# Designed miniproteins, single chains, part 106

Each design is a single chain, and the fold is of that chain. pLDDT is the mean over its residues in the fold that is shown.

## One batch from the design tools (miniprotein)

Design m3674
Fold by ESMFold2-Fast:
Structure m3674 (fold): chain A 74 residues (1-74)
Amino acid sequence: MEKEKAIELLSEAGKAVAEGNYDEAIRLLQEAYDIASKINPEAAEYVKKALEAVQAGDRATAISYLKKAGEILE
Protein backbone atom coordinates (compact mmCIF):
# COMPACT_ATOMS: atom_id res chain seq x y z
CA MET A 1 0.00 0.00 0.00
CA GLU A 2 2.73 2.54 0.87
CA LYS A 3 4.70 1.52 -2.25
CA GLU A 4 1.59 2.01 -4.44
CA LYS A 5 1.02 5.48 -2.93
CA ALA A 6 4.64 6.47 -3.61
CA ILE A 7 4.34 5.31 -7.25
CA GLU A 8 1.08 7.29 -7.62
CA LEU A 9 2.73 10.43 -6.19
CA LEU A 10 5.69 10.03 -8.60
CA SER A 11 3.25 9.69 -11.52
CA GLU A 12 1.42 12.87 -10.43
CA ALA A 13 4.76 14.69 -9.96
CA GLY A 14 5.85 13.63 -13.46
CA LYS A 15 2.62 15.04 -14.91
CA ALA A 16 3.12 18.30 -12.98
CA VAL A 17 6.71 18.60 -14.31
CA ALA A 18 5.52 17.91 -17.88
CA GLU A 19 2.88 20.66 -17.50
CA GLY A 20 5.41 23.13 -16.04
CA ASN A 21 3.71 23.17 -12.61
CA TYR A 22 6.99 23.02 -10.69
CA ASP A 23 5.61 24.22 -7.33
CA GLU A 24 3.06 21.37 -7.39
CA ALA A 25 5.76 18.91 -8.52
CA ILE A 26 7.99 19.93 -5.57
CA ARG A 27 5.16 19.34 -3.08
CA LEU A 28 4.36 15.91 -4.59
CA LEU A 29 8.04 14.90 -4.68
CA GLN A 30 8.53 15.89 -1.02
CA GLU A 31 5.60 13.62 -0.05
CA ALA A 32 6.92 10.81 -2.27
CA TYR A 33 10.38 11.18 -0.70
CA ASP A 34 8.95 10.82 2.83
CA ILE A 35 7.23 7.54 1.85
CA ALA A 36 10.09 6.16 -0.29
CA SER A 37 12.71 6.86 2.41
CA LYS A 38 10.82 4.48 4.75
CA ILE A 39 10.39 1.62 2.25
CA ASN A 40 13.26 1.84 -0.29
CA PRO A 41 16.27 4.12 0.36
CA GLU A 42 17.61 3.62 -3.21
CA ALA A 43 14.33 4.87 -4.73
CA ALA A 44 14.29 7.75 -2.20
CA GLU A 45 17.74 8.88 -3.42
CA TYR A 46 16.41 9.20 -6.99
CA VAL A 47 13.28 11.04 -5.75
CA LYS A 48 15.64 13.49 -3.97
CA LYS A 49 17.63 13.97 -7.20
CA ALA A 50 14.38 14.57 -9.13
CA LEU A 51 13.32 17.15 -6.52
CA GLU A 52 16.69 18.95 -6.81
CA ALA A 53 16.37 18.94 -10.62
CA VAL A 54 12.85 20.46 -10.42
CA GLN A 55 14.15 23.17 -8.04
CA ALA A 56 16.91 23.92 -10.60
CA GLY A 57 14.33 24.10 -13.43
CA ASP A 58 15.87 21.08 -15.20
CA ARG A 59 12.75 19.36 -16.56
CA ALA A 60 14.55 16.65 -18.56
CA THR A 61 16.77 15.57 -15.64
CA ALA A 62 13.78 15.61 -13.26
CA ILE A 63 11.74 13.32 -15.54
CA SER A 64 14.72 10.95 -15.94
CA TYR A 65 15.17 10.57 -12.16
CA LEU A 66 11.39 10.24 -11.65
CA LYS A 67 11.30 7.30 -14.08
CA LYS A 68 14.27 5.65 -12.36
CA ALA A 69 12.66 6.01 -8.90
CA GLY A 70 9.39 4.52 -10.20
CA GLU A 71 11.20 1.56 -11.80
CA ILE A 72 13.03 0.79 -8.54
CA LEU A 73 9.72 0.88 -6.62
CA GLU A 74 8.04 -1.23 -9.36
Scores: mean pLDDT 84

Design m3675
Fold by ESMFold2-Fast:
Structure m3675 (fold): chain A 79 residues (1-79)
Amino acid sequence: GEMVTLEEFRERYESYLRAVYYSHHGEPLSEEQLEELLRKAAERYLEENNEPDTGVFDEQKLLEIVVELIRRSTPERVA
């Protein structure tokens, strides 16, 4: 897939991610939560792909990780 920075990824998908989050949780995604979500997704991407932090990520793979993090996040309850 196309390689993107976190900044490019955010620009392309911010609105989509906010919509996905709201659809799953019924609450708006805050700026702080979005930044934390992107940080966690980048960390998981590096772990799963056993790659050095080059500052660029496969767009589709990063999107899949972020969406999975949104789906697995429960609103502060024991899942």
Scores: mean pLDDT 77

Design m3676
Fold by ESMFold2-Fast:
Structure m3676 (fold): chain A 84 residues (1-84)
Amino acid sequence: SKIEEVQILLEVLGYPKGPNGLGEIDGVWDEADRLAVISFIKSTKLDDIPDDGVPDEKTIKALEEAYKKYLLGEKLDLVEVPAP
């Protein structure tokens, strides 16, 4: 399903940032998945993608492009959130 695909991409890219990660890839959309999407969108610094946690077509496209760069070892152009 599209939800499982989004969950896999978020997990591989390490969103949400932190030791506990995304949780389970179960195809069920929950608050952890929504927060992971928001964290990813904020890391992109793109003004044309809403940071509302909804995995719309633009968000999925951005995740797929970041995943391709990750697999190739290329720079993702994602902003790192400094550790507190």
Scores: mean pLDDT 65

Design m3677
Fold by ESMFold2-Fast:
Structure m3677 (fold): chain A 62 residues (1-62)
Amino acid sequence: SLEELKEEAAKLAKEALEKLGLKYSFQDVLKGVEGAVEVEGNTKEAAEKIIEQAKGLLKEME
């Protein structure tokens, strides 16, 4: 679902931010993802972009 996709995006974004030394709560990151989705105008595309970018960053920082 789109809700599950947003939650996955927030989870991965939070992990990527923590790797960069930035501490945010899951709820704050989820709100950020929801805000980005609203601006993009396409929930699925925006969330998938966030997931892809976060996964790429996490893989590079292994």
Scores: mean pLDDT 77

Design m3678
Fold by ESMFold2-Fast:
Structure m3678 (fold): chain A 82 residues (1-82)
Amino acid sequence: SMEEEYERLKAEARRLIDELRALRPHVTPEQQADIDRTIEQAELLLDYVDESDLPPEEKVEILRQIVDTLRGELARARAALA
């Protein structure tokens, strides 16, 4: 269901934020700033989606974009540590 997809994506976004926070101390100050901005934007969008009266399909699409953005940032942070 759309509700199950919504909860799944929200949980995934939260896991990715936690992973970025865990990696943050191990990257450069410039990368820390990028991580901080990405997390702040993701949290603002998560709050917006929770509070909005948007159609369920649009909420899920926004969550997919949040997850994709967080995955990209995590991949960049991990590559920098390799």
Scores: mean pLDDT 89

Design m3679
Fold by ESMFold2-Fast:
Structure m3679 (fold): chain A 55 residues (1-55)
Amino acid sequence: MFSEEERERKLANFEAALKSEKTEADKQVLLDVGKHDNAHDPALVAGMEEVFKKT
């Protein structure tokens, strides 16, 4: 699991990546990959889902 500081950094990077994508399908792929790659940190996964819903 990541520290809170590292989790915040990863969430900021994820938000930037989502904003760079032009289609909802490409944003969904980023979320699915991010959730899979970070499945060992459920707090980070939950944060990614919240960022995705706000974008």
Scores: mean pLDDT 79

Design m3680
Fold by ESMFold2-Fast:
Structure m3680 (fold): chain A 68 residues (1-68)
Amino acid sequence: KPLLAGPIDDPEQLVKDLEKTLSLTKDPRAQELLKQAIAEAKQGNIRLASILSTAGLLWEMEASSGVG
């Protein structure tokens, strides 16, 4: 079983990272996923926040690549 990792367990650190990522994100779907990730991180749901932020980043990558 995985042990707790300090930087991933800190909701303030995760929220700051996600807020910076959100400020650079223009795609509205990616913004929704990142906003949900921030909300989950603030609630202490760090793993769910990580999953949502990964989904948001993947969506943002597709949008920034200009693939229609």
Scores: mean pLDDT 73

Design m3681
Fold by ESMFold2-Fast:
Structure m3681 (fold): chain A 91 residues (1-91)
Amino acid sequence: SEKQKQIAERLRGLADTVEAEIEDETVGKQVAELLRQAADAVEAGDLERAIELLEQAIEYVEKNLKDEDLKEGVIRQLRGLKKEIEAVKKQ
């Protein structure tokens, strides 16, 4: 659907942003990879897989991102995207 394409595009944009903004290159790349996999899952219509991948990304950020302000912002964005995917799944 058009909405799934928009969500996937937003996930890819966020992946690019976190890869650029997270100073720990290993942490940034792992979060970006999870978000790109979630975008692919949304485009494939596998919304349950996309939700699982976002939950993994949230847990990874909570454990590994040291910048508390950036961590809070990233987790807020990830939780928002997860809720939007859950809303699409209900339609």
Scores: mean pLDDT 87

Design m3682
Fold by ESMFold2-Fast:
Structure m3682 (fold): chain A 100 residues (1-100)
Amino acid sequence: MLSEAEEEAILAELEERRPELLEDEDRVGVALQLAFAAGVAEARGAPRVAEAFRRLADELLEAAGAPEARPAAEAAYERGRALEEAALAGDAEKGREISA
């Protein structure tokens, strides 16, 4: 559903806001939200946006000194992807993919 122009706008805004996000008091929480958003973007067919969100999430976890939160970030990514895929593809097929 994202156009190329919308993807470019999101990527530009993400790079502009990156320094502010790196200074956030809840860098781990922001990283988990970005990982979730990356999963949603991947399911929507916006891999460039998904990669940018995942990269920034990893940078935030590194800046926070919280490598132990990486499994939680991967889980957030999978939740975002599964939620959006379930909405787009239908429950019977998505239930099988998530379980298998």
Scores: mean pLDDT 76

Design m3683
Fold by ESMFold2-Fast:
Structure m3683 (fold): chain A 58 residues (1-58)
Amino acid sequence: SDQTNQQISDITDQTQQQIDDTLQDGRRRGVSSDDLRSRFRSIVRQRQQQIDQIRSQS
């Protein structure tokens, strides 16, 4: 549905912003590339679960 597609789009935009914020904060703090990569994988995994949940309820 259009509503489901809008929710997925909103989640995607929020995920991109969260990744960008995490990159900027990590660079300022001198976090390792491996730690940043682990954080990105966690963010992507969580968002995929949210998208799957929305799709299953549609």
Scores: mean pLDDT 81

Design m3684
Fold by ESMFold2-Fast:
Structure m3684 (fold): chain A 76 residues (1-76)
Amino acid sequence: MSKEELIERAREALEAGDLETAGRIVASLIEDPELRRRVEGAILEGRLTREALERLIEAVEKGDMEEVRRIVDELQ
């Protein structure tokens, strides 16, 4: 799948209320392995909100890894 296809699927999952699927897709698009693990941890612990996922999808789409890190830091 392309990055664009994965982003669209993440948005579809989010609209359906499937935060776990949306979060897993977003995590797969994060190249930094530490940030990826932190997002995966937030999913497993049920700490990922819809608002955080919307922000993560936008940041990943823009390639803004500094924004991704900031959002992940807020999830703690």
Scores: mean pLDDT 82

Design m3685
Fold by ESMFold2-Fast:
Structure m3685 (fold): chain A 55 residues (1-55)
Amino acid sequence: SDEDLQRALDGARRALELNDRTVLLAALHELEKHFSDDPEAQEVIAELRARLAEL
């Protein structure tokens, strides 16, 4: 649902602010598992992957 997507995106944005590997991985897994076909989620997934590559 749109509400579940927004909650997941908000969680991912908080993970990026925290810059913690475990939290970033959890957010990435959530978006890839449930929202991989959503364009906004795809952009955030790319951002999470880029951040994880630098940690």
Scores: mean pLDDT 86

Design m3686
Fold by ESMFold2-Fast:
Structure m3686 (fold): chain A 93 residues (1-93)
Amino acid sequence: SEEEKLQELLDNFAAAEAEIERYRDTNRALYIQGELSLAIARGYVAEYLGLEMAPEDIERYKRAQAIFDQLDALAQAGDYEAGHALLAEIKAA
């Protein structure tokens, strides 16, 4: 059912968070990528399904959107070198 599918989605977000946390000390690039991707996924799901978000998840969503907005602006300007440098900094942090 749709209710069961929504619950599975929420459970998958919790599982993804635990998996991402495992990469914190083992693979920093995957950790950062996972955190940004999860923040975007949670934000979009919350907006389109009317789910309440924790304050820290709202802040993560806003930060992730700002980063992707910067990458998009650089791509639109044809500045792919700066975009690649920004992406490398995000993965290195």
Scores: mean pLDDT 77

Design m3687
Fold by ESMFold2-Fast:
Structure m3687 (fold): chain A 80 residues (1-80)
Amino acid sequence: SIEEAIKELEKKLEELVKETAERVKGKSERERLEIMRETLERAIKMVEEVEKEHPESKRIQEWRDGLKQQLERVKEKLAA
C-alpha cells in the first residue's frame, strides 16, 4: 500500500539523515554544503522512485517539492 511505501521511505530518509550528520562532522562550510547537496539529490531520487509507483499521491509530490526547495537553497549558498 502507499502507507507502507511512505513508512519505508521515512525509514530510508531517516538513515540517510543520520549518515549525513556523521559525514558533516569536522568539515568546512563548503564541504558541508557539498555533502548536503549530495544527500538532498539522493533523497529526491528515493522520493521520486516511490512517486513513480504512486503518481496520484499528493503527499509524496509535496515531499519531493520540499526537498527540491531545500536543494535550491544549498545550491545558492554554494554559488555565493
Scores: mean pLDDT 87

Design m3688
Fold by ESMFold2-Fast:
Structure m3688 (fold): chain A 75 residues (1-75)
Amino acid sequence: SAKDEAIRKVLEGARRLAEQGRPDNALASARITFRRYASPEKLAQAERILEEAKKLTDPAEVARLIDEAFDLVLS
């Protein structure tokens, strides 16, 4: 669907931001996208994953949790 395509494009951008050492920008991009496109139940779960990612200092761990949150929203 068009919504799934839009979400996947943001995921690609968020992965690039995390790889460039900009995890805060990646998290912000993910949060905005989930608020726009996710169902209420998936939004609540995805927001919890992003909140856990915010507590981490390792960009690779943050990127992994971002991927998990996007996979949840796309499921």
Scores: mean pLDDT 82

Design m3689
Fold by ESMFold2-Fast:
Structure m3689 (fold): chain A 68 residues (1-68)
Amino acid sequence: SERDEVEAQLRRAIAGARRALAEGDLVAAKNALHELEPLIERGRELGVDEAVLEEAERVKAELRQFIA
């Protein structure tokens, strides 16, 4: 289903964002933020598990702090 596909994309995007943060890669972090924002919005519309969405929001906040 689209919900399962978006959940899988969110999990991969979260993992990618965590790697970018761990490596201090500013370009990768900006790319990860660009990818996460629309996926979080779509995931909320489709009813993806709240735990996954909460983790995505936390890593998004960490990306924003790192980029700023």
Scores: mean pLDDT 89

Design m3690
Fold by ESMFold2-Fast:
Structure m3690 (fold): chain A 80 residues (1-80)
Amino acid sequence: SVLGKAKELIEEMKEIAEKMKAGEISEEEAMKKIDELEEELSKLVDANPNLSTEEKKELQALHDEMLEYIDEAYEEVAKK
C-alpha cells in the first residue's frame, strides 16, 4: 500500500539517523540520504492523490515523529 511504502521510507530515515548517531556514517552523508528519501516520499504522496485526509494526517504525525528522532540524533552527535 501507499501508506506501507511511506512508512517504510520514514523508518529508513530513522535508521540512517541511528547510523549517524553510532558514528557509522557522517552527518553530511546522513543528511544527503535523508534528503533523497524525503524527495522519494514527496513524489510517492504526489503520485497518489487518492490518499484520504485521515491517511494524510497519519503520515504527517509519523513524519513529525521522525523529524524529532533525527533532531535527537543530531543532539547526541553534537555532544561527542
Scores: mean pLDDT 82

Design m3691
Fold by ESMFold2-Fast:
Structure m3691 (fold): chain A 60 residues (1-60)
Amino acid sequence: LSFGELAGLIERWLADDDEADLQTVIDEFPEYAPLLTSPDPRKRRLGIGKVLEAAHEREE
């Protein structure tokens, strides 16, 4: 996944609560699944930040 594709998946998941888009993100970054699936919105936000940071590093 490119950074743009990943950002689009996250944006769609946050807007429409699309589980398929969330699952695609988890499949690419399984280490952050506990944060991304947390009922705590603060932990979900932390997980999103870590995923985007890792994806950005992959493009460099």
Scores: mean pLDDT 77

Design m3692
Fold by ESMFold2-Fast:
Order: C-alpha cells, then structure tokens, then sequence
Structure m3692 (fold): chain A 87 residues (1-87)
C-alpha cells in the first residue's frame, strides 16, 4: 500500500516528500489568488515577472510579491526535475 511504502522511507526522505507536497499546495493557492483576486492569466503573471526583472525595481505590493514567489518556485521546481532526469 501507499502507507507501507511511506513507512519504508528514511526520516529525511519523508521530510522532503512532505515539504514538496506542502510547497505545491501553498503555491497552488498563490496561483488561485492571482487568478481570482487579481484577474491574471498564467501568461500575464509571466509577463509581469519579466517586466519586474527587466526594470530592476519591484514595487512592494502583495500582487508583485505573489507573482515573484510563484515564478521563482516554478523555475526552481523545473530545475530540480531536470537534475533528477540527468541522474
């Protein structure tokens, strides 16, 4: 069963899996907030992040902080996937 598998993992492996799940749930809520509260599409979120990076100045607004957090997390996650595929 899934539970028997999880019980077979080391404490460090269990922590990593739990952290990944919690991070995914957190950033899914961030994405939902940006779409529902701010009316942003995935393309608009990316475009706003690219504009912030190019300007070198980020206004300290909730919207801009959520955009930066989400895009940085998605970039980090993609890099981790590539590293795992190379092993």
Amino acid sequence: SLQDFLDSLSEKEQIILNQDKLAEEHYEKVRKTLKEKYGLSDEEIKAKFEEMVKSGKIENTEENRLIADLVNYESWKEEQKKKLEEL
Scores: mean pLDDT 70

Design m3693
Fold by ESMFold2-Fast:
Structure m3693 (fold): chain A 77 residues (1-77)
Amino acid sequence: SAAERARKIAALQAEIDELTARLRKIQRELDELSEKLSLNPDDKEVREQYDKLVEEGNKVGEEYLRKVAELRALKAG
């Protein structure tokens, strides 16, 4: 039904908005860690935190792209 389609679109948009906020937070944290590494490039703990956060960002980014594709398909069909 049109009501079910509208609810699915709204739910996907809310999920995309949440993932967008999470990606922005990850980017800010990466920028902070990058600044710390610029001051001490040999800080293994900061480098490990940076690398783990990059991996998290990649996973969240993949989920974001899947949700955006699903939303686009739902709006186009």
Scores: mean pLDDT 90

Design m3694
Fold by ESMFold2-Fast:
Structure m3694 (fold): chain A 82 residues (1-82)
Amino acid sequence: REELARKILDLAEEFVSKVDNEEVKKAITRIANEVAQAILEGKSKEEVIRLVKELTEQASKKYPEDKEFIEKFGEEIIKLVE
């Protein structure tokens, strides 16, 4: 689970490097940190996937111009958790 959490944080760094909006960078980092925390706490795969969907939906509502980018980030996390 530590390895999975690290992969999610590494993925967030990759996504942050591809976006110019500082608020979106912070949102991506916050999502990654919350998901990594859930994994380290031993949450189930189903609980982690639900959390990713909830957090990416909330961020997409706040940053509609970057919705597709944020949604793609969530999809990539879900692929890692699968």
Scores: mean pLDDT 84

Design m3695
Fold by ESMFold2-Fast:
Structure m3695 (fold): chain A 74 residues (1-74)
Amino acid sequence: MLSEEQLEALRDFLLWLAGHYPPELAALVREFVERLLAEEDEERRRQALGQFESALTLPLPEMRARVAELLAAM
């Protein structure tokens, strides 16, 4: 389980990262972070985070589509 301190650090990092993306992708990343922090199931949180990390390796158009799919699945 991620500690509260680790979750805050992750939130701050992802919000900072979102600031460097186009507005549409930035909005999706912020929504994903809020959903991730609200997730109480440790296994679902871990799976969602892992899938998001994989999405970050994709080109921007594909990354946007993948993050939107992850949000729809949460």
Scores: mean pLDDT 74

Design m3696
Fold by ESMFold2-Fast:
Structure m3696 (fold): chain A 72 residues (1-72)
Amino acid sequence: ALSREQAQVELELESSVGMFELAKHLKMPKELLQKIIDQIDALAAQARAQGIPISPRTAALIAEAKAALERL
């Protein structure tokens, strides 16, 4: 089972990726999409600094979002 802390981080990261996908679908400016990715990176970095593991599924979602941004 996920720890409470890991579950909260996973939920926040997945929610942020969902916001990125919605913003991309709405054709928001690349600068706004970059800010969403920067927030995802900051949250992921904070989780790693605290020793909170990020699941392979969530890591893959983040990687795909970043790859999508680079293609814009």
Scores: mean pLDDT 85

Design m3697
Fold by ESMFold2-Fast:
Structure m3697 (fold): chain A 69 residues (1-69)
Amino acid sequence: SELDEQIDKAIEALKKAKSKEEVFRILHEYLKDPELRERFQALLKKKGKTLEDLSIDEVIELLREIRAQ
């Protein structure tokens, strides 16, 4: 599916990220679908976390969780 492809591309790009600024840029570039962005924000809220507080690996795990849904 298109959403799964966006998630997979975001994860691959995040694996190469070296900074928090790159993480934000990657998420903005690859998570273009409004539904996917909404799911990501909803999951952050459910876990009581902000994007700024997450490591790159934690962001990847959140995307994997969304993909498993």
Scores: mean pLDDT 83

Design m3698
Fold by ESMFold2-Fast:
Structure m3698 (fold): chain A 78 residues (1-78)
Amino acid sequence: PPLSLEEIQEEARRGVEEAKGLDLNEDQRLQLEDARLVAEGRLREALERHLERVLAKRPDASEEEIEHARKVLEELIA
């Protein structure tokens, strides 16, 4: 039989887990995803606004962190 949904989800989790280990934490990723779902009508503006709020809470964030977050935002828009 074909792969079960459970097995497919397992493979997807592995990829996500590896990405999380090198990237933004789980909470930040979920917040960006939620912002996308909530702001279907104005995706770009809402995602940028949400990202700005996240960055505003971390004024000491490194340039690398900011660029990484911006890149994630672009991926969510695309």
Scores: mean pLDDT 63

Design m3699
Fold by ESMFold2-Fast:
Structure m3699 (fold): chain A 62 residues (1-62)
Amino acid sequence: PSEEEIDEEVEVAFVRMIRGIALATKDYEGGIELLRKYLEKSTSPRVQAEAERDIAELEKLL
């Protein structure tokens, strides 16, 4: 895999970690805000799709 592919996997893992922390702490609003800020900074369509999906799941719990 290329360096870019490895970085993308790390970013996906980081996004999943943010969701996991939000679920564990029940800070859904804080998790959504952090994921939104991360989404604004990411240029990867895969990472953006993962963040959008995680935001949608957290929004269902509000």
Scores: mean pLDDT 78

Design m3700
Fold by ESMFold2-Fast:
Structure m3700 (fold): chain A 72 residues (1-72)
Amino acid sequence: AREEAIELAGEAARLLGEDGEEMKETLSGLSDEEMKEALEQAAKILERQAEKTGDERARRAAELLREAAELL
């Protein structure tokens, strides 16, 4: 579950044009609780961005981060 959550977060980062490997390294240093909170907060921010701009990539990235948080 933890490894799958990290992989999904890396995919979300890549979809947004960010470094997926850097995201995976950052998350690997967090506890499961800290990672879950970080993923939920990031998803919430991206959801608001998608609502304001209609950005489908932001919406999809938020969905991936929500899925990742549910695995923890």
Scores: mean pLDDT 82

Design m3701
Fold by ESMFold2-Fast:
Structure m3701 (fold): chain A 74 residues (1-74)
Amino acid sequence: SMAKKEGQKALEDSVNHNIQLMIDNKVSIETAEQIKNIMYQSIDQALKNGNITQEQAEKLKKKIDDTYKKLKKE
């Protein structure tokens, strides 16, 4: 369905943009945690609504977690 494809793309684009902003702008750990939590909520909502698969949700969360862990280790 078109709605699912648009929702998937919008979520993936949003996650990728936020990850890029976190890396490029060297955001504080506090800000990174807030961004992570907001992205997680969006992913969980999309999964509940059937807009993404469990595999897609896990892949997006892993990207976020890997980025957050790198920022936290500094």
Scores: mean pLDDT 80

Design m3702
Fold by ESMFold2-Fast:
Formats: structure tokens, C-alpha cells, sequence
Structure m3702 (fold): chain A 64 residues (1-64)
């Protein structure tokens, strides 16, 4: 794979986990999780934290 810092859009920086996409994933998980999806849905509902964490992890690895 390419450098994480160079390929930000390919991972978390591309905005793959947008609010609209996150909402859809939450509904699908709720139906299959029968409540368990609510836990993951609540965490993925923001998407921002997931994206920020992914980007941060990549930056730390590259910066180190």
C-alpha cells in the first residue's frame, strides 16, 4: 500500500462515512442487530469521530 498520509481520501479522509451513509448503516444494523446495532449506530451516528480517529491513527504512524 501507499503512504497513509498521501492517501488520506482512500481511507478516512475521503468522507466515506458521511452522515447520510452512517444513518443508513445504523438502520441496517438495527434490523439485524435487534438492539445491538443501536450501540454501534450511536457510535457511527457521528461518523466524524470515526473518521477523525482513522485519520489521526494514520497521521501518528506517518509522523512517528
Amino acid sequence: GASAAGGAAAGAGGGGWDAAGSRQAMEVKLRHGNGEGAYEGALAGGGDERTARGASKAAISSGG
Scores: mean pLDDT 47

Design m3703
Fold by ESMFold2-Fast:
Structure m3703 (fold): chain A 85 residues (1-85)
Amino acid sequence: GIIGGQVIDENGNPIENAEVIARNIESNEEYSAISNSEGYYGISNLEPGIYDVTFRHEGYKELIIENVEIEKEGESTIVNPILER
């Protein structure tokens, strides 16, 4: 499966180099990506399961989006976080 999306600020501007960490809540395995210049990120090759997704960038509050589900292999789940200062 894939978790992907666009990281933006509260004014709708893309955030480059945001750290994205998907943690499988059963196995505690972590997968990471960083957002590109347009704010887009993608974490691929995820096993089916439930993930907590953490978003970090310097100067912004950490955001954790809990219970992101990948129901099937090859499924894509979109998560578009808004980071606050």
Scores: mean pLDDT 90

Design m3704
Fold by ESMFold2-Fast:
Structure m3704 (fold): chain A 87 residues (1-87)
Amino acid sequence: SMEDKLKEAEELAEKLLKEIKEKKYSREQAWMAIMTAIQEFAKKYNIPKEKLDELLEEVRRLYEEGKSPEEMVEAALKKIKEVLEEL
């Protein structure tokens, strides 16, 4: 269901934030972990390539703008929720 997908996206975001903090990831390591998590989530829920590319591009842009890992995860979660609502 949509509710289950949204819940899993929120749980994934919480897990990523915990991992980044506990493993003391650099910004680059955090960015790579976020990118990987988005790709795995998209594969699981059959998110169209065009929407996946938009998600990955948004996170890359935030990384290049110097945003924190927390800001990157929050933006990715918001965008994933928007994409799921469009499907």
Scores: mean pLDDT 85

Design m3705
Fold by ESMFold2-Fast:
Structure m3705 (fold): chain A 67 residues (1-67)
Amino acid sequence: SEAEEERKRKAEEKVGAMIRQAYEAYAKNVPLSSLTPEVQRLVTLIEKSDWIGANKEVLEIRKKLIG
């Protein structure tokens, strides 16, 4: 339905914003305590270059946002 497509679009926008925030925080060495737990996990995975873990975390975030 159109409502389901809208929810999916908003979920993708939120995920994209969180990923951008994580890269920005990593690049600027922002204190983890100032970030949400989801963004903190993404920053930690970026620092470790754990691309498999990062992909899994993104899928979990997307699943939680969509329901």
Scores: mean pLDDT 82

Design m3706
Fold by ESMFold2-Fast:
Structure m3706 (fold): chain A 73 residues (1-73)
Amino acid sequence: MKDKIIEEINKLIEKVKELQAEMERRGLPLVETEASKKVKEITGVEVKLDPNTFLGREIRILLKKILELYEKL
């Protein structure tokens, strides 16, 4: 059960990295949110996003899901 949660977290982190890279390629102004900072403390993965965009909203949803999964570990 824990291993399955870790696999899910890793998949979400990979998707976050892809979305962040897409935003960076578009030249969007990227900032760390509170959720980004928490994920960095737990996973070591730095996440920046534009919270006012659709892509930024997707990243925020993924970060929240990552935090929820870590809560269950």
Scores: mean pLDDT 80

Design m3707
Fold by ESMFold2-Fast:
Structure m3707 (fold): chain A 67 residues (1-67)
Amino acid sequence: SLKDKVKEELQKEYEKWLAEETDPANREAIKRGYERALKLIDEGKIDQAKRFKETLKEVLKETPVLK
């Protein structure tokens, strides 16, 4: 039940983030980030999943994802 609630909240956060993001490369990074965060939650690493989201947000804010 706790994992389900965290997954629902994470899904809402990432969906809202994707709706606000117009850059295709950033959108791809957010989608991959969502998948990674779900795996961390399944492993019981909820704090790591939250930290990963914040790290990704900071990276996308500082520099566009460079090829």
Scores: mean pLDDT 76

Design m3708
Fold by ESMFold2-Fast:
Structure m3708 (fold): chain A 77 residues (1-77)
Amino acid sequence: SEELEKRIQEARKLFDELVNLIKKKYPKEEADKLIADIQAFLDEGIERVKSMKDPEEAIELADELIRLLQDAIEKVK
């Protein structure tokens, strides 16, 4: 699904933006730990999205993942 791939790419783009913000806001040790935790969460989320048999439900889950990343960016600002 092109729509699903597009959402996964958007989630990855948001993660990169979040990583850049975290590196600017937090000391290196705290930033590295936070980034690792968020990366694990994102990797598990994307794997779950890809494993879903229903394309519509997969898109809904991907949209929720995007929303959570957007919320995290807003919180870190």
Scores: mean pLDDT 87

Design m3709
Fold by ESMFold2-Fast:
Structure m3709 (fold): chain A 77 residues (1-77)
Amino acid sequence: AAERERRIRIVAYARFLLMTEKVKASEIAEEAKEKIEEAKAEFEALLPVSAEEEAEARALSEEEVRALAAELAAEAE
C-alpha cells in the first residue's frame, strides 16, 4: 500500500514537471508562464512529496513516466 501510494505521488509530480517544462519551451506569453508557476505552488501544497520522492520524479524520463503511469493505471481498480 505505502509503496503504491509513493509511486503514485512520484508519477504525479513527474508528470507535472514534464508539463511545466513543455510550457516553458513554447512561445507562450509570460502570462501563461505566471499561471503555471501559480499552479505549481498550489500543486505542491496539495501533493506533499518528500525530498526522496522529488529526486526520483526529477530523475524519470518522459518514457519512464508514461510506463509507470500505465503500470499504476493497470493496478488501479
Scores: mean pLDDT 68

Design m3710
Fold by ESMFold2-Fast:
Structure m3710 (fold): chain A 90 residues (1-90)
Amino acid sequence: SAEEELQKAAESFEKAFQDLVEAARAKSPASVLKKKLASLEKAKAALYEAIDAYIASTTDEEKIREAERLREQADGALAQAKKLVDEALK
């Protein structure tokens, strides 16, 4: 279902973000951080597709708002991740 796909995409995105943050804290090589950032960008694209499918599957305004907030959270997380990678590339 669209709800199950959204849950899976959200979990995948969260895991990719946590993996990148952990690698940054461990002072991993720039090549590792770049690969994890690419994985996070891919997970974000999949999450966006799942959000769009979920919104299309429902007329519930509260569910639509929750899905839209998840998009905003993903955008913020990716922006933070890019800053972490940029600092590691010095």
Scores: mean pLDDT 86

